# Designed miniproteins, single chains, continued (2), part 110

Each design is a single chain, and the fold is of that chain. pLDDT is the mean over its residues in the fold that is shown.

## One batch from the design tools (miniprotein)

Design m7820
Fold by ESMFold2-Fast:
Structure m7820 (fold): chain A 80 residues (1-80)
Amino acid sequence: EELEKIKEEIGKKVKEAVDLVNKHWKDFTPEQREKIIELLKKIGEEYFKALEAKTVDEAREHSKNLDKLIEELQKLIEEA
């Protein structure tokens, strides 16, 4: 039950990050788009690891990694 709540929160964070990219996609240069795609790939990989987590501690670790990747994504969007 705690694990499911953490996974729901993670899913919401990932969705918000993807929605932010989609909102600003037209404002990006080709070079910025390449960096954003690479970062989204890393976010996706970490998100799937979080979904496969069998313990709260594992899910929290992947959540922290996702927070760092999302912060990097937000900085790239601010550069546009």
Scores: mean pLDDT 83

Design m7821
Fold by ESMFold2-Fast:
Structure m7821 (fold): chain A 92 residues (1-92)
Amino acid sequence: SELEKKLLKAYKEIAKKLNKEIDEELIKTLKEFAKENKDLKLSEEEIKFISWLVVKYEIKSVELLNRILDALKNNDESLKELLKEFEEFLKE
């Protein structure tokens, strides 16, 4: 799927920037997330944010990623600190 390709590209670029090795379990998580959300059109920023969270926090739960996506779409205050960290990452 297009979403899978974009997520995996972002994952690999972010992993390289953070000097982390490619983790096949994280790749599987992103592929499963993309499969469940295949009909959703995410912005470039949303794709990078999700991929960054997976790399930085080693998120292996599709359920958690789906909850984060829902919170992101609803401008949930619980994401405020994570979005601030992500914004700082993008400036580097």
Scores: mean pLDDT 85

Design m7822
Fold by ESMFold2-Fast:
Structure m7822 (fold): chain A 72 residues (1-72)
Amino acid sequence: MSLAQITALFNQYDTNGNGTLSQAEFIAMLQTQFGLSTAQARAYFARFDVNGDGTLTRFEFIAAVREVAAAL
């Protein structure tokens, strides 16, 4: 996936415009776009939520989506 495609996904799922994605938004995105199970999506969230705040920044999201795309 291109950086532009990943950025478009972030903007689509950042429904409140706060610049972060919640765990629920991230799981929904991975299930819808990549066909991952809830368990797989939760594992990716846990890996990339490096500050443990329960949200992903745009930078963490880009890194996570790149790893998911590379693993498929």
Scores: mean pLDDT 78

Design m7823
Fold by ESMFold2-Fast:
Structure m7823 (fold): chain A 59 residues (1-59)
Amino acid sequence: SMEAKIQELLEELSALSGAPLAELQQMRDIQGLTPEELETMLTVVRNRQADAARGPPRA
């Protein structure tokens, strides 16, 4: 179902960001997103993390 897909994507975002799932569920910017929009956001976050791993590490 669409709800199950949103839940999976939020759990993945929680794992990537370190924020608790409950905290992400309370974020207004996230509450209105479709599964497609969440997948796009996850792709951007993953790409940013991969790019950061190539640059100088944060001290």
Scores: mean pLDDT 73

Design m7824
Fold by ESMFold2-Fast:
Structure m7824 (fold): chain A 64 residues (1-64)
Amino acid sequence: DVAEIALKLREAGASTRTVAAAQMLYVNPEITAEQLATLLGISRETASRLIREAREKLKELGLL
């Protein structure tokens, strides 16, 4: 559940942006940095970093 993933990530100290990226990755695992950048209004470089951070956090929590 997308809401449960958000809650677990917030409890683990993830930023609001990282939580948003993780929710988007959960719904669409094939999401690219360019697509995320457009959706969040950020640079592709920032989006790429957020995708990496979100994947790391999801893996730490056993959600990936």
Scores: mean pLDDT 79

Design m7825
Fold by ESMFold2-Fast:
Structure m7825 (fold): chain A 70 residues (1-70)
Amino acid sequence: SILEEFKEELKELLEEIESTDDPLKKTYLMFRALALYVEFLLRARKLGEDIKPIEEEYAKFLKKAKELMA
């Protein structure tokens, strides 16, 4: 599933954000997450799948990442 693949990729990025104390690396990982989000939105559109679950999963990621970067 494209959604399951996206969830696993975001989980790995979140674990990297949590395990680094480098603010520049955290910023880089946030930009990678945004690029990944756009990639998966484009893939979902190409497959004619609903983008809402991908949007919801990215929103959850942003909330968790914001708490880790505060």
Scores: mean pLDDT 88

Design m7826
Fold by ESMFold2-Fast:
Structure m7826 (fold): chain A 70 residues (1-70)
Amino acid sequence: MDATVSPADGASGGSGSVKVNSGTAVVTNQDTGESTTVNAGETLVLDKVGTYSVSDAADPSDTVTFNVVR
């Protein structure tokens, strides 16, 4: 998996995003337990504040965690 993460800052009031360049990612909101699958070439916009994890669907050990804040 290859993905680009852009977290939102409180000062901007904006949304974070996850863009997957290759493979398949599973994006999970750790506060709610909601997960979304993002395929290669897709972008998921994160419009809710929370702690998120992005995992490779083929290799769950390839996981990054970040915060979306307002």
Scores: mean pLDDT 69

Design m7827
Fold by ESMFold2-Fast:
Structure m7827 (fold): chain A 81 residues (1-81)
Amino acid sequence: SMFDVLVQASQNPEIQALNKEYNEKLAEALKAGDKEKFKEIAEEWVKKMGEIMRKEGVPEEDIELVTKFFLNTYEKMIELS
């Protein structure tokens, strides 16, 4: 399930390091009020997360679902802010 994939990803040290780096970048873009930069950073983050998941042997269909979920979530967050 997508939930199991997300739980396993959250325990991956490489994904944890990626999340720390990109959370800092996203926070800076939000402080600056730069919605375009926030979107760019979020899209890059999701892409890199997908690359790590692929390297770990996660099926492409699961990577696509997770990627689409996060991109849709970030797009809505930007629209509502």
Scores: mean pLDDT 80

Design m7828
Fold by ESMFold2-Fast:
Structure m7828 (fold): chain A 100 residues (1-100)
Amino acid sequence: SEAEKRVLELVDRIVEEAVKMMKEDGVTEMTPELFLEYIRRAAEKLADPEMAELIVRLAEIQVEGAQNKGSNPELVKELEEEAERILEEMLEIEKEKLEK
């Protein structure tokens, strides 16, 4: 539960930082490409490189899943399974930090 809380708090901080950077840059229209770019910048700023790559990959999966919803159910299922594996890896990283 503590590891899960830390993962959720990190994701929330990354989203807040991405939104802040978008506002500072005067971004008025959100595209999938801009969303992913700002999430990557925020993740690289706030997280360790390994965790940042997992968060970016999770965001990419969310975008691709949304784009393929209803058109390719097999791909959506594969993306959901990949997202679950990424979340488990993120939880493992935070658990290891809590044991020290």
Scores: mean pLDDT 83

Design m7829
Fold by ESMFold2-Fast:
Structure m7829 (fold): chain A 91 residues (1-91)
Amino acid sequence: GKLTEVIKEVAEKIAKGDLLGVVEILERAVREGIISEELARKLLEAAKYALKGDEKGAEKALEKVRKLTDDEEGLKALEEGIKKALEKGKL
């Protein structure tokens, strides 16, 4: 569905270290009514923490995302994208 596609695109941008790409996807998804502003804020928080190498911040933000959506496929992609971003920060 559209929600799953948005979360997967966000996850891909996080994995690539592309914070601007995350912002652009989220702004479009909110404008098109695909996601709430609250979900967009939590997705952006997860991206920011992951790209800073803040594992605890990323985990807390991801937990908040899990409370706002039951999209298991999107959440799995998001978790993998976060892990890839955190892994690159350690290298």
Scores: mean pLDDT 86

Design m7830
Fold by ESMFold2-Fast:
Structure m7830 (fold): chain A 67 residues (1-67)
Amino acid sequence: EVVVSPEDLAAAFEKRLAAIAEAEKNYAALEEPQKLLLEFHKALIDKDEERAAKLKEELDKISKELR
């Protein structure tokens, strides 16, 4: 199996950022759970652990209510 180098992690991170930026272009058309998920990914990128934890809790609550 391939040993993941810091360079490979950076490349994967950049690809993820590009996908998030593309989702942002359609942000206004997204429903609330999808918007929260996008904001959660942004919080992870910003390394804002407190904000990420709050968004995770909100997503979990919505997921529970929908079921």
Scores: mean pLDDT 68

Design m7831
Fold by ESMFold2-Fast:
Structure m7831 (fold): chain A 58 residues (1-58)
Amino acid sequence: AAPPYARATVSGEGADAQVRVEASDGKSPESLEAQGRVLDRLRAAWAAGKLLPTLEER
């Protein structure tokens, strides 16, 4: 099996920005932790006024 992986992609602008999160396995605790880490990183980048088009966590 592939190692747990999560990727977030941001599309759009400002308050209308859409975030898509993809994970190798959406059911395992490790996959959920990877998704959480990606979302926390996006939240921190947003708060700092920085938007990255794609973030990945493994």
Scores: mean pLDDT 61

Design m7832
Fold by ESMFold2-Fast:
Structure m7832 (fold): chain A 94 residues (1-94)
Amino acid sequence: KKVLKTPEVLEKAQKLRLSVDLSTREGLEAAIERIRELAKEIVEDEEILELTEKVLEKLLENHDSYTPEEIAELLSRIEAAVANKDKEALEELI
């Protein structure tokens, strides 16, 4: 994993706080709902939809265990897996 310099880390963390309030449960729930809506629009496989819900629920339950950067990274990975209909990637994220 690429190691960032301190100024780069601070700038990235600040951008995450300003664009999406991932420090709050409400902000995380809003981000999760966006992924749910995406999944419903593009995914017909019920098993992938079920895995998506399970991953999102687990992220919400464990949000206090992650930094805002880690939450943003996990949300990005979940969104990519849903967009690619990648069942294995979703199972890995559980």
Scores: mean pLDDT 69

Design m7833
Fold by ESMFold2-Fast:
Structure m7833 (fold): chain A 65 residues (1-65)
Amino acid sequence: SIEEKIKELEERLKLVQENLAKYKAIDFSKLSPELQAYYQRLIDLMEQTIANLKKKIEELKKKAE
């Protein structure tokens, strides 16, 4: 159902947001420049994933109305 798909996406969104918060809590000043660049790329990819999930959830909610 649309409702089950929304729930699945919301659960995935929550997990990605929790992981993003953990990465943002890392003290980058203690890392090498190479590790800083690596983690920044992961953060950027997680933020893009969050934006895409939010868009898909809203589209499905609109169809459920």
Scores: mean pLDDT 86

Design m7834
Fold by ESMFold2-Fast:
Structure m7834 (fold): chain A 70 residues (1-70)
Amino acid sequence: SSEEQAQIAALANEIGRAIRAGDRAAAYAAVDEMLRKGLISEEEARAIKAAIDAGDYDRAERLLARVVAS
């Protein structure tokens, strides 16, 4: 739905801002919110968190872009 797509985009932007600010807790909270709302799978949430944990922010942003594009 358009509402779901807008929510995905908003949370993906929030995660991106948190990553660029070095705010891991905020990034994790936003990923967990996406998962709670059923906007991403547990597999996708795990992959994004793993990229954040590795400091691979380019990979985290690519994974988020793929979710937004779906």
Scores: mean pLDDT 82

Design m7835
Fold by ESMFold2-Fast:
Order: C-alpha cells, then sequence, then structure tokens
Structure m7835 (fold): chain A 74 residues (1-74)
C-alpha cells in the first residue's frame, strides 16, 4: 500500500518518496480519518523535517497501532 511505501521511505530517509507516498495514502478511502495528519507529514517530509514528520504521524499510530505508518516511528 501507499502507507507501507511511505513508512519504508521514511526509514530510508528518502524524503521525496516519503512525501509522494504520504500524499497518495491520504487520498485512499481507508485513511480518510487520518488524511490531515498524513498531508501534514507529507509537507514536513518535503522540508526534510523528520521531527515534524514524527509529530504528525504520532496521532495516527496512537489511534491505530497497526497502521503501516506506525512502523516509521519505531
Amino acid sequence: SAAEKAAEAIKAKDWAAAEKYLREAAQQPENSGFAPWLLAAASAAAQKDYAAVKRYLAPVAEANPDHPVAAALE
């Protein structure tokens, strides 16, 4: 999924890929409730601001620990 690819890109510090896949994940129906957080994380990734990416993804991981982006925070 796009969320899985986003987590992989974040771990690899591939910020261009992280931005792309976070934006794609935000548009997927299963992520509609998390779209604002995923889009904020994508903008932070575009700025190479890892601390901000983690801050924006934390609410997603807290609400759904099984969400693929939670893997990017560990």
Scores: mean pLDDT 82

Design m7836
Fold by ESMFold2-Fast:
Structure m7836 (fold): chain A 98 residues (1-98)
Amino acid sequence: AAARTAEALKKAGFDEEAAKVAASTDPLEIMEQVLAAISKTRPLSELEREAALAAVRMAVEGKVIEEDVEKIVRYAREELGLSDEEIERAVEEIRRQA
């Protein structure tokens, strides 16, 4: 929930991002604030950022979006080093939940 995310960010010292999360009802905006807080602690790749936003977008729409699946697959393969079998299982789980 947004309130729980805002509290976690505030406890971590990200008061500005926490305030924006608490005021927002848009899950994509909430994720962007979480990513902004993370980027202050470590470098974020464009691929990790795009994959996180892609996952939230599909969850909000309640459907599989092929372009967003491709972003998640690229992140999993290139940065997480997941096997094709692990990626296929993850994609099947996403499709099952939609």
Scores: mean pLDDT 77

Design m7837
Fold by ESMFold2-Fast:
Structure m7837 (fold): chain A 113 residues (1-113)
Amino acid sequence: PVEEGARRAGEGGGYGGEKNGARGAALAGVGAGRGAEEGGASRLAAEVGEGSGATMGATGAVGGKGKEGNRLGGHLGGEAAARSAAGAGGPERAGPAARGAGEGARRGGEEAA
């Protein structure tokens, strides 16, 4: 259900738009999600943030659980981003802590990207 909507939103041209240089414009519009047709790049950043909770103890929907994250690179990138956000080599069984790390990485990805 949600996975189909998310994948459809991400398959539009985030990859194509970024590679064509639309990335610069998308970075400015990352907050709106509809900043322009380049909004596809913002979706890639959101997917990475969602995948940030893919580390052990994720409590919500993460890109690692959904193939959309892997396809967009969010699964692999989200896992790395979540590790950076966790930062402490921390609790491997931290359900709520993993969610907190995902939230931080999500904002970082959206604001930075």
Scores: mean pLDDT 39

Design m7838
Fold by ESMFold2-Fast:
Structure m7838 (fold): chain A 95 residues (1-95)
Amino acid sequence: MQEARRLLHKGFEAFINKNYEEAVQLFEEAARIAESEKDYETLAQGYLNLGKAYMELKNFEKALEAFQKSIDAYKKAGLTSPEAEENLEATKEAI
């Protein structure tokens, strides 16, 4: 379904405009739809960007959870994400 990717795009727009709470809501919804469709690549991208939005909000605990879920989703897609792993490590050092 195109809906998960559409919400992911809207989340990116909110993030660029520094509307981080709106970006969180959009990325969470995109991830839920992607998971229901077993679109693990879109799920992984949703969680990666959710983690980035939580970093901007200084919610490091939720950012860690999101980056870990992104890594797990990429593995389910048969992929690795150095970006997700790097963001996870950087978040651990933030607190």
Scores: mean pLDDT 85

Design m7839
Fold by ESMFold2-Fast:
Structure m7839 (fold): chain A 82 residues (1-82)
Amino acid sequence: SVEKEIEETLSSLNDAEVEEARARLERMLAAAEAAIANSSDPELIRWVAEVLRRLLEALRAGKEALKETLLELYPEFEELAK
């Protein structure tokens, strides 16, 4: 299940990997915010930026918060995959 995959992945992360994930999310958020100004579809990119902000906030709160946020966002990712 997606929940088990998320839990296993997050449980395997050490502190250095969590910090790298945080740094990557911050860079991705900055890129998404910059792209909004130049996009012909700013609503989609605004949604991506919101998702990245939520993931970054959850990661800063801890692995359990990140797991919960990923599970809440899963239906939106399924919608994009269609």
Scores: mean pLDDT 76

Design m7840
Fold by ESMFold2-Fast:
Structure m7840 (fold): chain A 67 residues (1-67)
Amino acid sequence: MPLSELELAKAVAEVHLASLKAAALSEGNEEAAEVADRGIDEVRAAKSAEEVEEVVRRTEEEIEKIE
């Protein structure tokens, strides 16, 4: 069963953001972990691959601003 473009984008983004969250939690960075968690929720709610990419970009930028 082939994934749709949106399903594939969501799967890749969720794995990426979950990895960022896990790293942040391991380092005791609760702020960055919360940002990553919000990003995962937004990715799950996204209705297009473009929206998924925008959520990932904004989440990465917000995490970078914390550090």
Scores: mean pLDDT 82

Design m7841
Fold by ESMFold2-Fast:
Structure m7841 (fold): chain A 65 residues (1-65)
Amino acid sequence: SSELEALKEKLKKENPAAYAFLERVEQNIRSLLPSDLSPDEKAAEFEKRMTEVVKAMSEVGLLEV
């Protein structure tokens, strides 16, 4: 979560369009998480899905690694 927060702060200053896109992706992932998961399971699944998105965005050149 701290790595994602640092990335979001960097993008907010350097690339507002990518920041807005990442925020929408984060909100969509959170809304798609099953409501019956425990808080720990939701956190793990969220981090997994966000890591995949950040990796994909880096591979297409939208984010600097």
Scores: mean pLDDT 75

Design m7842
Fold by ESMFold2-Fast:
Structure m7842 (fold): chain A 120 residues (1-120)
Amino acid sequence: MKQKLLEKLESTYNEFVNIASEKAKNNPEALKYLEKAKTDFQEALKELQKGNIEEAKKKFIKLAEALREFISLLPKEDAEKLKEPAQLLLEALQLLIEDKSLEEAEKKLNEANKLLKKLK
């Protein structure tokens, strides 16, 4: 189950990045934070897959900071639309890192995916 949820998280996060980069296409400072978030996300997943929980937590903190900065640089309308999917993705990743509620992580990923589909 955890591996399937990690695959779903990665797929949903990639969809988030595709939508977010389109919204930020004329904002190079925001795109810089989005690229940083992408790198930190990929590193968090790699550390989590290796069982390096403390390193995964450190990368998660950097990811959360980069996403907050990214959203803060967007116009209000775009920030409001992306804030909820970003938060759900962060909460799902945190649950998977802490090896807590896999069912709750899946619910958060399903909700994030529904919100992202409405933004296409």
Scores: mean pLDDT 87

Design m7843
Fold by ESMFold2-Fast:
Structure m7843 (fold): chain A 80 residues (1-80)
Amino acid sequence: GALDDIINQLKEVLKEKGTISKDDINSILSENGSDISTETANDISTDVVELLQKSGSDTLSKTDAQDLIANLEELKKKYG
């Protein structure tokens, strides 16, 4: 599903770059956003904003990126 595609694309960016930028996240969400619910999209956006604010930058460290991916895996369990 679209959430699986988002998670897999984030994992590939992290594997290739070692970090995930805000632009990377926006591109992935733009490609898949029409295929997810408004509730799911809002939950993803909230997690991204909180992690970016905590980092103080437009780029998630490997640890913060892994936390985002883990949160999305849990969100996938909640929404199927």
Scores: mean pLDDT 79

Design m7844
Fold by ESMFold2-Fast:
Parts: C-alpha cells; structure tokens; sequence
Structure m7844 (fold): chain A 93 residues (1-93)
C-alpha cells in the first residue's frame, strides 16, 4: 500500500491552522498517529487527533508561535499486517 501526504502551504504566523491530509491507496490502516513539529526559538512537537473519512486521514493543529522554519508533519501508520510506516512531509510558507 502507498501512503501520501498532500503538500500544504500555510502562513508562518502564530494562530495559523495547519491541516495534514494523508491518503492511503487501500483501506488497510489499523491506527494513525499524527504529529507536527514547529521550529521557532524552541522546537516543539505536538500530537494531533486524527479523523478518518474513507481512505483519507485528517489532523489539524494551530501554530503556537511564528514559525522560523517550515513545520514538519509526521504520520505514523500501522497497517493491517501490524507494520509501522513513517510518512513525513514539510508544510511550506
């Protein structure tokens, strides 16, 4: 199976809502964890709740401070065979 993060461009300003969208080629996922890493004066990683709709998995997070670098989106996917896949994307500004 193929797991694809949809490319995202978002404002680097505090209060910006960032949406992560993962699309699976198959309905074969047992569990999805989404996390966002912000880069500023301090580096912060935030876990975000995931919502499933068909083969699409969505998580939203709000920037806590102005981003000095692109936000990293990391999605851990556990498939039906119990294998864990890490899919990582960058949210550009």
Amino acid sequence: STYTLVPVTASPKAGTVVTSTLVSSEDNILHVDASFTEYGKETRTTLAPVTKSGNTYTATFTLKEDASKPVTDSVAVQDADGRVHLVTGTISH
Scores: mean pLDDT 80

Design m7845
Fold by ESMFold2-Fast:
Structure m7845 (fold): chain A 73 residues (1-73)
Amino acid sequence: SAEEERRRKEEEVRKRLIERIESEAAALVAELKAAGVDLDAVLAEMRAAIADPSLSEEQKELIRLLIERLEKL
C-alpha cells in the first residue's frame, strides 16, 4: 500500500539521518578536542536539552544518540 511505502521511506530517511549524526558527532568531537573545548560541559547542556518537554520524541532520540556517541570518545 501507499501508506506502507511511505512508512518504509520515512524509516530509511531516519536511518540515514542517524548515520549522518553519528559521523558528524565523531568529526565534531575531534574538532572540539583540537580546540580545547570542555566536552563534559557540552554533554551536560545536551542532557539538559532532552528534558525540554517542547522537543518531539524524535528530536530527543537524536540528541540521546549524539550524547552516546560523544560519551564514547
Scores: mean pLDDT 72

Design m7846
Fold by ESMFold2-Fast:
Structure m7846 (fold): chain A 80 residues (1-80)
Amino acid sequence: METLEELLKRLDEITEKALADLDAAKTDEEIRAVVNAAMAEVQKLVQEALAKLTPAQQKEFEKHLGEKFEELTAKVREKL
């Protein structure tokens, strides 16, 4: 339970930081740098989730991940 909750909180923190950094970005290069950094952090978190979570917990994490990815993608498209 705590592991899933911890991973979900970390995902929220990564997403919130990326959205704030995207708001501050002024050029396509800065936007690309923010996206690359956020994607690297998300990939690490996904690897931890797959190693630590049960199949049911992985499904919950995957749903939350999908929602956050959609939010980030929408913000990137607005900026570009």
Scores: mean pLDDT 81

Design m7847
Fold by ESMFold2-Fast:
Structure m7847 (fold): chain A 66 residues (1-66)
Amino acid sequence: MSPSELLEKTTDLAVEEVKAAKAAGTLTDEDLQLAVQSVTDLGKKLGVSEADIAKAQARIRAAAAA
């Protein structure tokens, strides 16, 4: 699995978790910040581009903003 594929799959899971928490009424600002931080840290560890990390962050924030 490529670094970009691993980041994308991890972002997909984080997006689903954020959506589920939002639907349940349990999503907090802290939970959202932790989700964004987790994909940021993983992306940096994997050496993926800043643009790919920014896309992952945007996807998670968009899921929370619906």
Scores: mean pLDDT 83

Design m7848
Fold by ESMFold2-Fast:
Structure m7848 (fold): chain A 65 residues (1-65)
Amino acid sequence: MLSSTIQTTQDLIDQGRTQEARDGLTNSSNVNPQNSDVLRGLSLTYQTLGNTDLAQYYQDLADSL
């Protein structure tokens, strides 16, 4: 089941606002770096932007929690 964080991220991506989603999630990760939903959201935003290396990095980090 998707969290509100992941749903908001998907909504922003669907609106073409992927960079705004990334920037907001980056700020959230600085406040709570161990929030797996924020890290998964970052993975999704970087995947959508075509940065597969960063997408994989954040996915692995989320999976380590």
Scores: mean pLDDT 78

Design m7849
Fold by ESMFold2-Fast:
Structure m7849 (fold): chain A 87 residues (1-87)
Amino acid sequence: MSPEELIEALKKAIEEARYAEEHAEELAKELGMKPEDLREAMRKAKEILEEALKKVEEAKEKGDEEKAKEIALEALEEVERVLREAY
């Protein structure tokens, strides 16, 4: 996966987190959790993804494609962990 594909994947994940935050009341009912807890989890996920996006772009600028891939994958894994723990 290229650094450009990683950047697009992170941007898509940020959009998905935003969508879930906007629809938190409906989604939280489906998941059996409080809407406020889901909004908090989505906010944390967005912070992780935005920080990762910045670092991936820095790694791309330096030509370190392996570092960019590692940062993106670690961020996506951390987001999944945060969401699983919140639910």
Scores: mean pLDDT 79

Design m7850
Fold by ESMFold2-Fast:
Structure m7850 (fold): chain A 75 residues (1-75)
Amino acid sequence: SQEEIDKLYREAVKLADDIEANVASMSPAELQAKFDQLKATMKKLMELLGKSPEEIEAVLAEIDRLGARALAAAA
C-alpha cells in the first residue's frame, strides 16, 4: 500500500540521517547494525515498489559498499 511505502521511505531516511549524524561516535558494531537495518528497509521498500531483483541487488550492493567504507574509516 502507499501508506506502507511512505512509512518504509520515512524509516530509510531516518536511518540514513542517523548514520550521517552519528557515524563518528558509533562503534563498528553499532554502525554495522544501522547499515543492516537500512539494507533490510530498502529491500522491503523496493520489493513493494515492484523493482526487479537486479535493481534490488544493485542498491543493496551500493549500501554494502558505503557500509564497508564507513566501517574502515571508523576502525
Scores: mean pLDDT 84

Design m7851
Fold by ESMFold2-Fast:
Structure m7851 (fold): chain A 72 residues (1-72)
Amino acid sequence: MKEVDIASEAGRLLVQEFGLSPEAALAVANAILKDPDITPEELAEILQSRGVDPETARKAAEAAVELVKKAK
């Protein structure tokens, strides 16, 4: 699986499973595409800056990073 495909799947997961806005999900997908080794903490910070609550941001960030790591 290519990084762009993984980033797209992570963004889709965030919208469908966590109910995030398309803008927040796109920001995370772009962050993963730019840095596939990005940490859950960094992604959670991006989500919180986009108005996602801290608990949802943390869970969504961890799910996205796990998706990326398992696809390597």
Scores: mean pLDDT 78

Design m7852
Fold by ESMFold2-Fast:
Structure m7852 (fold): chain A 58 residues (1-58)
Amino acid sequence: ASDKEIEDGVRAVASGVLLSVAPHSPDPQLTRQAAEQVRQSKSVAEVTEILRQLQQQL
């Protein structure tokens, strides 16, 4: 219950931030794809890995 609420919050915030900055990123399409992957993720650890991979590709 509580863990899912935290996961939903992290996904919502991370996805929203990525979509907001996408037009100003070096690769807007890659950043939007990362936002979609974050939205479909099942854990905070997976969100962290998606963001790490995005940072390496930017």
Scores: mean pLDDT 77

Design m7853
Fold by ESMFold2-Fast:
Structure m7853 (fold): chain A 87 residues (1-87)
Amino acid sequence: DARRAAHEAAARAAGDAFEAGAIARQPEKAAVARELGRRFAEAAARDVRLATEQGQRAIDALDPRDGAQSFTGGAIVLIGGLTDIEL
């Protein structure tokens, strides 16, 4: 759609600025991103039982060779900072 086409250009620029800004221009943003990552790890730890059972089984079935598509959107959420639109 038109909105998606515009988002593609904006996302590309935002992605580049986000990386450079967080680590080169705004190191404070990098610290926040790291803190959020740790928070996600803690949340995952609480639900490790279910996530591990399904994740391990899915990954084991698909194999690491095809791991590129082993994720189900959960890994994409880790880079959610680049996506302002919910998937």
Scores: mean pLDDT 50

Design m7854
Fold by ESMFold2-Fast:
Structure m7854 (fold): chain A 55 residues (1-55)
Amino acid sequence: YSVSDALQPLRQLALDMGMRPTDVPGVTPEKLKTWPNLPKETYDKVVKEYEELLK
């Protein structure tokens, strides 16, 4: 696996939330959490998977 693969669901969530395409490559869990229309359940699942892959 790779960090890029782990970030794909997080980046897709950012796009679904209306984040600008130019900002998507730099998305982090912390940056995404500050977004006002954050889908909490989807965010939690994606961040958990991302963190597990980084172990």
Scores: mean pLDDT 71

Design m7855
Fold by ESMFold2-Fast:
Parts: sequence; structure tokens; C-alpha cells
Structure m7855 (fold): chain A 72 residues (1-72)
Amino acid sequence: SAADAALVEQFRKRAREMLDLGSEEIKEAGKKGTELLKENTKDRESTAKAAGEAIRMVGDAIQKAIEKYKAL
């Protein structure tokens, strides 16, 4: 519906504002995650573990962005 479309658009705008507040931390987490992946290419198990850790780091940075947004 038109009302649902308007709510989705508002959510997208708010989500972008939240991520912008944490953009530096998100970039840093992505850089650290990439470095972990580069260091852990020896076997599938170490690569999978490094990927999980990289995802966690980025997720933590996004959560910090959400908390900053809530504090506004």
C-alpha cells in the first residue's frame, strides 16, 4: 500500500542516518575484518572462523551506530 511504501522510505532514511553516525567505526571494522581474512587463508576452517569474526566486528560497529542514534 502507499502507507507501507511511505513507512519503508522513512525507515531507509533513518537507517542511513544511523549508519552515517558510525561510518568511521564501520570502515575500521571492515578494514580489520579484511586483514583477518588475508591472514587466515591456509585452510577452510581458519578462513571460516576469520569470516565469522569479521562479521561480528562489523555488526558491533553497526550496533554502536544505532546506540549513537538513540542518544540523539
Scores: mean pLDDT 82

